Designed miniproteins, single chains, continued (2). Designs and how they scored, part 43

Each design is a single chain, and the fold is of that chain. pLDDT is the mean over its residues in the fold that is shown.

## One batch from the design tools (miniprotein)

Design m5568
Fold by ESMFold2-Fast:
Structure m5568 (fold): chain A 81 residues (1-81)
Amino acid sequence: SDSEVLKKLAELTQKLVKEAEEKGLDALAVGKLVVKFGRLAMSNPKVSNEEILEFIEKLEELSVDEAVKEIEKKIAEIEKE
């Protein structure tokens, strides 16, 4: 459901922003990137909520640097459609 996706995106945002702050990275930029991903993915009729949730679960296992790279790649793939 959309509510489940929004909840998981909020949890991911909090986790990555905190990790970015702890590592001295641009936490605001990381937060904005996750918000941009959520907006693009949820508004795309070709992207299911299940695919979004699976992607978020994958990101939860990654470091913030790796998660950022995966999110940027996914945004680029979505924007090409």
Scores: mean pLDDT 86

Design m5569
Fold by ESMFold2-Fast:
Formats: sequence, C-alpha cells, structure tokens
Structure m5569 (fold): chain A 67 residues (1-67)
Amino acid sequence: PELQRRAARHAAETAGRYLKAYNESPELAKKVADELIARAEKESPVLGQAARDGYEATEAALKAIDA
C-alpha cells in the first residue's frame, strides 16, 4: 500500500540523514532528526511516527556501538 511505502521511505531517509549528520556532528544530528520528524508529522502522524522510529533505532544502534 502507498502509505506503508511512504512510511518506510520516511524512516529510511530520517535514519540515513541522522547517521550522516551524526558522523559530522552529534550535536547537529539531533536537530536534523527533529526537523525531519516535524516535517513528516505535519504531512501525517503515521509518517511522523515512522520517521521517529527510524531516528530512534539508528540512535540506539550508534550509542550501543560507542559503548
């Protein structure tokens, strides 16, 4: 379904852009993730949740590796 495809895209985009920003500056990475989540949420709460899930999974993975 179209919504599921869009949700997956938002999750992947947020994860990828957060990862790229985190490698350059962890401080700016959170701001990038927050902006992407806010934009997705304005479009649809479902897409906003998908973006947030992508960010949270990526953040958890990075912090686990850094530990």
Scores: mean pLDDT 82

Design m5570
Fold by ESMFold2-Fast:
Structure m5570 (fold): chain A 80 residues (1-80)
Amino acid sequence: SPLLKVKLALKKLAEKNPDGTLTVAEAEAVLNSFKDQFPQSTIDAAIAGLRAAADADGTVTLDEALEIVTTAAETGSVPP
């Protein structure tokens, strides 16, 4: 599943960071690497969700990132 591959890539990236977080830029780079596997609307929704969830320093937790990409893949929308 392309979604499973995205989730695994995000998890591996978070494991490289001492606090287990991701920057929005790192997560966007992962999503853009899978843009041929998903509708553009799904990628755009996931990126918008990540930006909305980001702390003032531009970071999201792994759990937040996984929820956002799952919701975007299932609904094509930003999570509430």
Scores: mean pLDDT 80

Design m5571
Fold by ESMFold2-Fast:
Structure m5571 (fold): chain A 73 residues (1-73)
Amino acid sequence: MAERAEEEARKAYKYVLENLKTAEELKAAAEAFRQAAEAARELAKATGDERFARVAELLEEYAEELLKKAEEA
């Protein structure tokens, strides 16, 4: 299911970029991605499945990009 989680993360990020434009919306989305990254990291520790660690890294990267965009919006 880690591959599905990665696909969902990518789709969510694309949705945010296409639909959210204000700094407040982008900050809220970044916080949601940060929380999802923490959950994925916990799953990686619990299962030993490094694919969840990769998903957590991807979600953290998306959160950082959204915070950067919010600062520029």
Scores: mean pLDDT 79

Design m5572
Fold by ESMFold2-Fast:
Structure m5572 (fold): chain A 73 residues (1-73)
Amino acid sequence: SLEELWPEIEEGLLLIEAAVAYNIAKQHPDDKELVDEAIKTLEELRKRAEELGLPSAVEYIKETIDEIKKLAE
């Protein structure tokens, strides 16, 4: 059923949203407002991944935030 597939769909959507935020920040690392918004989005997605019990997603998002911070400096 859709309810049985929902956790997998939710994880997929979360990872897609994280990838979109990362790529926007990576494409415009000099745009501090855009970078800050991307980091905010990723921090919220990290919290959501933690609540959902997705350790691999949490790790991916943490590494992604660190990469954005390095690119923006």
Scores: mean pLDDT 82

Design m5573
Fold by ESMFold2-Fast:
Structure m5573 (fold): chain A 64 residues (1-64)
Amino acid sequence: ASEESKRRLAALNRAAEIIKEARRTLSPEQVAEVEALVERGLDAFLAGDDAAAEAYFAEAEALV
């Protein structure tokens, strides 16, 4: 796979692990907040805004 494909797979795996941990440890309301942050992070990543994507993923990770 290309380097870009590897970066996309890594971002998707990071998103999946954040949501998985949130669902294991957090309340439904907190899970919804984490899922919203992860969704914004993935949207930013797909738009090419790596800085915004990192910020959203880091914020989601801080909640778990």
Scores: mean pLDDT 84

Design m5574
Fold by ESMFold2-Fast:
Structure m5574 (fold): chain A 83 residues (1-83)
Amino acid sequence: GIDDAIRNLQRGIDYLRQGNVDDALRNLQRALSQLQTQDQSDPNISQAIRQVQQAIDLLRQGNVGGALGWAQSALRQLQQAQQ
């Protein structure tokens, strides 16, 4: 559910802050998979999916700072969807 996606995304962000790229990537990919099972007609969900995908793409390119920014934006979108 959305709570599992938020939990995995938060773990990914924590690993990005630690410079642990491999564990960050795994947790961001888990968050993306969880989000893709949600109702994508919800703008917060569809935007979060795009933002997590951007974070993964930047992380694969070695842009940790860019990945962190996009992952944090996705987390804010999902937290709005819960409220």
Scores: mean pLDDT 87

Design m5575
Fold by ESMFold2-Fast:
Structure m5575 (fold): chain A 80 residues (1-80)
Amino acid sequence: MEIDYNLVEADLYRAAAEFALRHKDYLEAAKYYKKAGEAYLKAGKKEEAVEMYKKAAEAAKKAGDEELYREAEENLEKAE
């Protein structure tokens, strides 16, 4: 059985996003949550992808990054 590298990548990005969030680095948290969502979606983990995109949107809003917020909302709509 091959390792699902998309799932491994998703878990690593999720951990990076959570670390950034704990340090109030909202911009980095938003970027990593977005990457985690993309990787979860590629791994077929739709529910986890939706969760990550929601967290990305929240972090982007706290960071004041309108473009990243819009991108996260668009990804969330497409994943739902």
Scores: mean pLDDT 83

Design m5576
Fold by ESMFold2-Fast:
Structure m5576 (fold): chain A 98 residues (1-98)
Amino acid sequence: AEEAEREAREAAEAAAEGAGAGAERGDGAGAAAASVAAIGGGTGAAVAARRAGTEEARRGAAEAAREGGERAAELAAKDPVAARGARLAAEGGERLAL
């Protein structure tokens, strides 16, 4: 459980860093790149928690996926297509983790 929780946290942190780096490039293309990074990290965290099989790890991964999606949506706020992608990723990550 501890190892899977660490892996999930690392994936969420990588997604947050990717989202930040994407934002630096500018609104349209940067927001899209940030959304993709957040989606990948959130999904990875959910998969890791699911492998752990503990309810606590799955809940932590679902929360991390949701936070990643919210950050990506904030960065993509000026691009409604990218913002929608980020929301769907957060929802999918929560469902996969649970």
Scores: mean pLDDT 56

Design m5577
Fold by ESMFold2-Fast:
Structure m5577 (fold): chain A 72 residues (1-72)
Amino acid sequence: MEERARLVAETIAQMVRDGYPKSSVLFAARAALEAAGLSPEEIERTLKQVEEAYDAGDADKVREIVERAILA
């Protein structure tokens, strides 16, 4: 479970590094959080944090946020 969460989060972080649009990154993150069974409220809260990290250009922060949310 932890290894899968890390791999998914790293994939989304790599999209940020590769210059994917914010909409694509948020869509991928939403799909991953939905697949992990998060509530709609938890997903929206997490996506707001991902958006803030994307706007800061911090791909490693995007990974940390997504991985932590999936493991919680």
Scores: mean pLDDT 85

Design m5579
Fold by ESMFold2-Fast:
Structure m5579 (fold): chain A 103 residues (1-103)
Amino acid sequence: DAEAKLEEARKHLEKGKEAYKKGDYEEALKHLKKAYELLTEALGEDHPEVARVLAELGKIYADMGDLETAIALLERALRLLERQLGPDHPEVQRVREELEKVK
């Protein structure tokens, strides 16, 4: 039931984003990690949707001050998105901008 996993992942992505907006980083990480697990199982670890969740996780770790984890996650997201979309894609540029902000 890949469709059921994708539907559950979408709900977790929305809950994670709402928690992040409220500054609840612990809740945001819990939901986004669950979305990452579900998306990886349904679509495979190299899928663009998985890369997008890795980028969101990286942003949260950066906001928490865990720059080492943030950089690792954002670099992985960047590599996956570059492979799938090409290096000049706007989505790839946004992840590069996030990496520059983490420094």
Scores: mean pLDDT 88

Design m5580
Fold by ESMFold2-Fast:
Structure m5580 (fold): chain A 110 residues (1-110)
Amino acid sequence: AALEEAEKLKAEYEKEGYDRVEIVTDPQETDRLLAEIQEEIRKTKGKVEIEVEGYALPAGSPFASVIAVKKEGDTIRVHLKQVADPEARARALAEHPHAVGTARDTVEIK
């Protein structure tokens, strides 16, 4: 499940020594973060450092998931958004031409 991928990512950050790792499943907070990414791309004309990491979709899942990670001081926030159509998600990610790598399930903001 998509939550399992977010929990794996939380465990990885905890292994790296981060004491505060939070999983955020609120769609409104995730949409706000994605809007902030888009606004920074617009303001900086693509100078925003965005890392796109690929996660394997769960086998048999009818949904794709988008995971966006934000580091805020000593806290890591792992945002999780579930989408109904993986192809629609891929098209939406393709509208962000400055997202490098694979247009997949994870975006890390630096």
Scores: mean pLDDT 55

Design m5581
Fold by ESMFold2-Fast:
Structure m5581 (fold): chain A 64 residues (1-64)
Amino acid sequence: MLITVDELIRAAAELGVDLEAIVQAVKEMGLTPADLVTEEQAIEILKRAGVSEETARKIVELAK
């Protein structure tokens, strides 16, 4: 499944992830909020923002 980076950022923010950290991770991966990402790419973004893999998977489910 594909999700937008914008939907991922919103879901992460709802769960208390630092907005600055996730925006920085997105920029480091060369992505914009309008881009579509796979679940694996979304998990990688969240892990770069300091989120555990388990929490990242929960955020991705909420972003769907």
Scores: mean pLDDT 81

Design m5582
Fold by ESMFold2-Fast:
Structure m5582 (fold): chain A 58 residues (1-58)
Amino acid sequence: MSPLEKEVLELIERLKAGEISIDEFEKEVLRLLLTRQASEEERKRVEELVKQYMAEIE
């Protein structure tokens, strides 16, 4: 996995564990996308991961 994907997955795990709020999670994911020059493929993978996990979280 790219460093960006790995960091996003770590944030998803922290969100699922209740270590961070949904608001903090969204803020950190947005920060990563803005600070990393992510490829179109990487952005797609991140969007799919976030969409899947956000749909499962209350």
Scores: mean pLDDT 73

Design m5583
Fold by ESMFold2-Fast:
Structure m5583 (fold): chain A 68 residues (1-68)
Amino acid sequence: MLEEVKRLYREGVRLHREFERTGDREIGERAIRVYDEVIRLSLSSDDIETQAIATMAAVVKVLTKKLL
C-alpha cells in the first residue's frame, strides 16, 4: 500500500504542476481525482507514512481547487 500511495501522490503532483503551467481545468480535475484516491487508500491504513502522504495530498487538493 505505501508504495502505491507514494506512486499516486507523485502522479498527482505531476498533474498539478502541468495544470499550473497550462491552466487546463481537465488536468486540474484529474489531479484532484488522484489525490482523492490517495486519501481513500489511507482510510484503511494505520501506517504513519501513508497518513502523512494523505495529509499532504489533502493540502495540495485544496490548493488545486483554489486555482480552478
Scores: mean pLDDT 82

Design m5584
Fold by ESMFold2-Fast:
Structure m5584 (fold): chain A 68 residues (1-68)
Amino acid sequence: DGAVELSIKLLPVLSKLSEEAKDKIGEAASEAARAGLSEEEIKKVVLETLRKYAPEELAKEAEELLSE
């Protein structure tokens, strides 16, 4: 599952986020997956949500982790 793999990859960033930010990211990823979006599109939605709800440095760290 793309969402599970993203969660594992983002774990270092997710552990530093507020519960609210984690909830928003999980919600956005779930909605994108239900809409039938590709893994790349789900990644984009997750990164956009991180930029809205996370500090800039954590959003950048997540972007770098997902670029691998």
Scores: mean pLDDT 76

Design m5585
Fold by ESMFold2-Fast:
Structure m5585 (fold): chain A 61 residues (1-61)
Amino acid sequence: MEKIAREIGAILSGIGAGLQGALDGKPDAGLAEARRHGASSGSEEVLRKAVEGARRMIEGF
């Protein structure tokens, strides 16, 4: 249970930092923040897909 909560927290932190990083021209910010929170390899893969999806949505505006 606690492991899942930590992974979700790391992913959410990574998404927030990734969106801010995209605006600032720092594409690695999201992954760096997730790693700082101890994200697993699986969580990093989920985050990568989420950041890619968010970028496509922003580019679609």
Scores: mean pLDDT 67

Design m5586
Fold by ESMFold2-Fast:
Structure m5586 (fold): chain A 72 residues (1-72)
Amino acid sequence: SMIDEIAKLAVKLGLSRGRWLAMSQDVYEALKSFGIEVSMDDVSKAVSQAVLEEGTVGLNFSVYKKAVELLL
């Protein structure tokens, strides 16, 4: 699905950076690459919620996928 492809790209971007604080940036850039316009503030809120729901941080596909689902 498009959600899975966006989440995969976000994980790939995060792997290249290796930083937890880059999660919102990774999701933002992945959405932008798919032509989806969302504010960084909305992305940051979705990432924070995804971390709470999945119970973990870092380079985890499930967290990135949940963040994308919350934004679409």
Scores: mean pLDDT 78

Design m5587
Fold by ESMFold2-Fast:
Structure m5587 (fold): chain A 60 residues (1-60)
Amino acid sequence: EEEKKKLLELAKEMLELALQGKDDKFVEIKPDVAEQAMAEFVEYLDENPELAKKVRELME
């Protein structure tokens, strides 16, 4: 559970950085950790449709 919280927080930070155009900060995160964080965040977005919409806009 604690690990899931850390991964979710990391995913949120990564998305905020991407939204601000600071995607170069992603290099600070290990690829496998980033992938796990994204997986946890995807599940979180499934429970929060409003956030899923914002993430979709960011990706587009």
Scores: mean pLDDT 65

Design m5588
Fold by ESMFold2-Fast:
Structure m5588 (fold): chain A 69 residues (1-69)
Amino acid sequence: SSEIKKLEEEIKKIEEEIKKLEKEIEELKASPDVSKPEVQKKILELEIELGVLRLKLAVLKLELRKLKE
């Protein structure tokens, strides 16, 4: 159905966003500048955004599961 396709597209987009954030966080944590307050603040902000996206992904995956039952 078109609804299943739309959810799969939204899930894929969020998974791609999560991968980008995880990579950015990893790069910042590996940086020689990791001890700088501005870098630590950026890491925390990205970790919060990552947490929100992971929750949204979980909700969308649950909705997709219900539609495939």
Scores: mean pLDDT 88

Design m5589
Fold by ESMFold2-Fast:
Structure m5589 (fold): chain A 64 residues (1-64)
Amino acid sequence: SSEIERLLEEAEREATRHVIAGDYAGALETLERAKKELEKLGASEEDLARVERGIADVRRKGGL
């Protein structure tokens, strides 16, 4: 849905801004919050996998 697509794009942009600033904890919080909202909206397995990959990448880069 357009709502799910917009949420994913907004969360990815916000997380990217945090990563550029060196704020990996902020990036992680942004993506984890987005995942919970996506789950409430009934997002597909593909959309949930996309945000989970983002979470894993942020954790790896930030040593979290």
Scores: mean pLDDT 88

Design m5590
Fold by ESMFold2-Fast:
Structure m5590 (fold): chain A 59 residues (1-59)
Amino acid sequence: SDADEAAALRDEVLAVLAEKEKEGADPAIVQRMRASVEALAAAGDVVALRAGLRDAKTL
């Protein structure tokens, strides 16, 4: 379901953000992206979550 896919994408983006924060990414940017990802996951917006995953990987 879209909800299950959104939850899985949320977990993946959060894992990438945690790793990027460990690598020295700006904590303010990471915190803002975490808030965005949680909102998108709550909305079930899988398209925007996939974009968020790509953005997180480029930090």
Scores: mean pLDDT 88

Design m5591
Fold by ESMFold2-Fast:
Structure m5591 (fold): chain A 67 residues (1-67)
Amino acid sequence: PGLAIALNNLGSILKDQGRLSEAEDRYRRALEIKPDFAEALNNLGAVLKDQGRLSEALLTYRRALEL
């Protein structure tokens, strides 16, 4: 029940530390548990953008808007 939220929060801490690949992994794991988790989709989009993966970030942000 709280695992997706905990993974999202851990991802945000990792992102703030500049650990972008580890943050991405935590957000993706949160989304495997809760695919409609808009906050995790927005956070994943931001970390993809920070990695320069702009096309993937755009698609991820668009998915969040569809929820």
Scores: mean pLDDT 89

Design m5592
Fold by ESMFold2-Fast:
Structure m5592 (fold): chain A 97 residues (1-97)
Amino acid sequence: MLEEIKEKIEEMLNNPEKVTELDLNELQKMVLDYLLSVLGESAENARLAAEIVRELVLAALNNEPVDEEELKKRMEKLSPKAQEFVEEIKKLIEKVK
């Protein structure tokens, strides 16, 4: 599941012009399902983390800077496991772009 999420993000970032709203929706669903089913996160934490991941990927696709201070404030609302997951995704995005 985590590997599938990483592969989808890499595919999207390598072919930004081919990314559709459907691809972003599928990514958000994959992240939500992973956080709920594998990490055992609450529905609230899973939804917040999935939303942050979608926004990070969208910003990278559009070559837009991330507001690091605002991101940090949003991540402080997440559980430690959800924070670690988002940080891992952020590092992946930074390596690809």
Scores: mean pLDDT 83

Design m5593
Fold by ESMFold2-Fast:
Structure m5593 (fold): chain A 82 residues (1-82)
Amino acid sequence: SLKQKVARLITAAGIALVGAEVARMFGREDEARQLITVAGDLISEAAELLGKPELAEKARQASENGDIDGLREVYRELAAAA
């Protein structure tokens, strides 16, 4: 179902966000950037599926800026909506 697909995307995004934080904490910026991109893509897809294009755009902007905190904010909003 759509709800199950959204839940899987949100779960995967959460894992990617934790991975990005850990990578950045250890100075692995290339790995952090890859995981930020993965998280941003997953969050954006979940937001689009939920009819929230404004959240998808926030996720894209945060991802482009390497902003883990910004992505986590969008993630929290989507997790509350799902």
Scores: mean pLDDT 89

Design m5594
Fold by ESMFold2-Fast:
Order: structure tokens, then sequence, then C-alpha cells
Structure m5594 (fold): chain A 54 residues (1-54)
């Protein structure tokens, strides 16, 4: 779940530097075992990237 969300957010974040920063934080949280924080950050990055694409 968190991993899938991070992958999705990363794909969108390549078009948004701000979203990319949040995705990198989500990846760090995932590696640290903070799955809930990682998922929250990935969702935030996805929302930001989607706004930049419109």
Amino acid sequence: MAEELIDLAYGYALRSPEALKIVLKAMDAYQAGKLEEAERLAREALELAEKDLK
C-alpha cells in the first residue's frame, strides 16, 4: 500500500520539483519503517503533483 502509493507519486513528481522533495521524504520514512508517515507524505506529493499537471 505505502510502497504502491510512493511509486505512483514518484511518477507524477518527476514533473513537479516540490512534489519530488516530498516523495523523497516518503521514501526515507518507508526505509525507516514509518509506514503511516510514508503513506501520508506520498499522498501529499501526489496531490501536489496533480495540481502542477493541470
Scores: mean pLDDT 75

Design m5595
Fold by ESMFold2-Fast:
Structure m5595 (fold): chain A 83 residues (1-83)
Amino acid sequence: SSEEAFELYMKGREAYNEGRLEEAIEYFRKAAELGLALAAVELGRVLKRMGRDEEAIEVYRRLVEEAPDFPLGRTGLEELEAE
């Protein structure tokens, strides 16, 4: 549900703030799979920061496809594909 997605998103943010990047990725991935666009954006940003650019591109491409009106997905994809 949207409530479950947001809870996972908040856990991801907590893990990220505490430097647990792999745990943050897992929480954001689960929240994004439940349809939370913000979690997909955060997932892509963390993956990019870790140098996992191919995975970040896949996340942003799916976000643009599933939520084309969400501008942060397109912005993230453009930044990675310009590199």
Scores: mean pLDDT 82

Design m5596
Fold by ESMFold2-Fast:
Structure m5596 (fold): chain A 76 residues (1-76)
Amino acid sequence: DPERYRRLAEAFEEAARLVKEKGPQAAIDWVREKADRGEIDEFDARALIVAIRHGEEQGKAVEMLENAAREYRRAA
């Protein structure tokens, strides 16, 4: 599923950028908007939101999101 993993890598990369620039809530809002437009599957959107929240709780949101993005790019 190379196209799905490539899109997931891009979504996690953009979420990491948004967390860094505007904080976790802005990234979550962006993911919700993207899901509402049908640009990301609801299951994948939920997984990304959980990753953002978990990363925020650990103080490692950007690092964790960038690591996940790198893994998806390798799988693509």
Scores: mean pLDDT 86

Design m5597
Fold by ESMFold2-Fast:
Structure m5597 (fold): chain A 65 residues (1-65)
Amino acid sequence: MEEEVLKALEALREAGIDPETAERVVSLFYELLKKGESFIDALRKALEEAGIPDEVMEKALKLLE
């Protein structure tokens, strides 16, 4: 769980998301994971809620493959 959060944070930074926004996305992502969402669905929903554009979202998801 902690490793997954760190991996997501690094991918968000590589996708061009600023550290403050990436931290907010990771917090949302962690809460969605706790609610039983899959890794990819949780990350997608967290990015959407943070207002991240679709192009940046797909780039971040691709970095986690």
Scores: mean pLDDT 76

Design m5598
Fold by ESMFold2-Fast:
Structure m5598 (fold): chain A 97 residues (1-97)
Amino acid sequence: SVERFREMVERLVAEIKEAAKTDPFLAETLRGILEIIAGVLKVEAERNPDDPEVWEELAIAYRGLAEADRILGDSPERVEQLEKLAKEYEEKAKKAR
């Protein structure tokens, strides 16, 4: 379910935000998990380009990565690139429907 995936990513980002205050290694590890999830979804989207749910989940993952990068103080350019990719994946999801 796309909704369950959204809830999972939102919880993971919330955990990154809390970890960033006291345990930077945990925060980075959690971001790394989200990056792996995004990578797996990208491969799945390439294999099933007509599946709107995979593109929607990929968009959710990239928005989560953008927020994680913002929390961890990464460059504004990197955050902007991740948000742009999320929008592109949202557009692909709409076209696949």
Scores: mean pLDDT 87

Design m5599
Fold by ESMFold2-Fast:
Structure m5599 (fold): chain A 57 residues (1-57)
Amino acid sequence: GAEAAGRAAGAAARAGGDGRTAALKGNQSMHVEVPEAAASGSSSRGAAAGAWAALSA
């Protein structure tokens, strides 16, 4: 139902932060410089977590 889809969308938004990290790492794989992208992704995930906390507050 729509309510379940809405809840799943919210959960997906949080999971999206994790997926973004993986996607960023995959993208950098083409440049043979995965560690740089991985570090950036980790930092981005921290920022995303902070954004979620601020939104919740």
Scores: mean pLDDT 49

Design m5600
Fold by ESMFold2-Fast:
Parts: structure tokens; C-alpha cells; sequence
Structure m5600 (fold): chain A 92 residues (1-92)
């Protein structure tokens, strides 16, 4: 729920502040988070977000392409939807 979304937000913001290369983009109803050379904390945050989004009825894919971890969420709703919308608007 909301507390889990807040914890995930703080983890991702912390990773960005520590120099992680994190990009967030929206294409239609799909939000994509790309993290290059993620730390264990960043990967844990992405997995937590994937689980939350899936629990709330979103379609989720978490993939690794070389040194890049990519999370895609289609039709995000609830706490995950709020979090993803906030990340897109922040330009993270």
C-alpha cells in the first residue's frame, strides 16, 4: 500500500542521490524505469515496486539487458500508479 510506495520512493531517490543513472518515461499507459549499473538497494526497490504494481492489477515486466535493469508497468493504479506518476513528473 501507500507506506510501501513511500519506502520504494525513498530508496529510488536515495539511489539517484548516490549517483545512480535512473530514467523514468511514459509511453501511453506504460511507465518504464531504467537503471544503469544498479546497486542491490536499487534492484530491491525495483522488485518491490514491481510486486506492488502487480498486486494492484498492473501488468509488470522486470528485465536485465547487460548492466541495465528495466522495469515496465502497464496500466498502473493505486499506490504504485501514484508513485510512477510522481516519478514521471519529477523527471527522475
Amino acid sequence: GTLRAIAISLSLIGAKLEGADITVSRQGDTVTITVSNPTTAAVTALKGLASLAQEEGGSVSLTVQGETTILTVSNPSGAAGWLLDSLVKSGL
Scores: mean pLDDT 79

Design m5601
Fold by ESMFold2-Fast:
Formats: sequence, C-alpha cells, structure tokens
Structure m5601 (fold): chain A 58 residues (1-58)
Amino acid sequence: SADLLRALLMRDLGLSEEEATEVVRLAQAGRIDEAAALLMRRAGLSREAATNAAKAMV
C-alpha cells in the first residue's frame, strides 16, 4: 500500500511526509527516473540504490 511505502521511506531514509508521498506517487505512476532523482536529492542515495528502491515500489 502507498501508506506503508510512505512510512518506510520516512523511517528508513529520513524523508519528510511530503517528500515520501511524492516519491511513492511518481514510482507508482511508472515515473521511475523521476522517483529515483528525488530519492538521490533528498535521501542521498546513489543512482543505482535510488533506481532499485523506486522499482521496488511498483
């Protein structure tokens, strides 16, 4: 569920509720590159880690 994914991003990556909501929205819309770019900028993930995390949300 989107609620569980948001909670995990906030807990594990330190994203705000607004940032986590946008990441989940982008990923579930199939916008993996945009979700990954947001994870890289806000959580400091590498491109590979961010892409894998975004794909796992679909």
Scores: mean pLDDT 86

Design m5602
Fold by ESMFold2-Fast:
Structure m5602 (fold): chain A 73 residues (1-73)
Amino acid sequence: SAEEQARIDAIRAEFMARFAARLAEMTDPEARAQLRALAGRAAERFADAKTPEEAERIAAEAEREIDAIVAAA
């Protein structure tokens, strides 16, 4: 539905905004490359998401991967 698509788009937009903020604070070139690659994969997964619940899972999984990259940098 249009309402479900709007919710998916909102979840993706919020995730991308949080990602952009974290990328802006990252100075390590290797970590920055890993974060950009992760964002690309997440964007592809969001494009295929059919429900808001699916989008929430994608965001949660991507946030855990971001936390791991940031912690290792």
Scores: mean pLDDT 87

Design m5604
Fold by ESMFold2-Fast:
Structure m5604 (fold): chain A 64 residues (1-64)
Amino acid sequence: DESERRRQEILEKVRELGGPLASEVVQYRLLQEALEEAKKRGLVLTPEELQRFREAEEYAARNR
């Protein structure tokens, strides 16, 4: 499934940007842009992917 392949690419990008470096506001914003691009392309995120984004967002906020 092409959408499944795209989902994996986005997940890997999220992992790259949303790791420990997510403490930086810039890293968080790049992560958000990547997820918005996924939604623009019509991809549906799984609950696990949404949870990862939420955790990265919270981590960035509290570690500034």
Scores: mean pLDDT 60

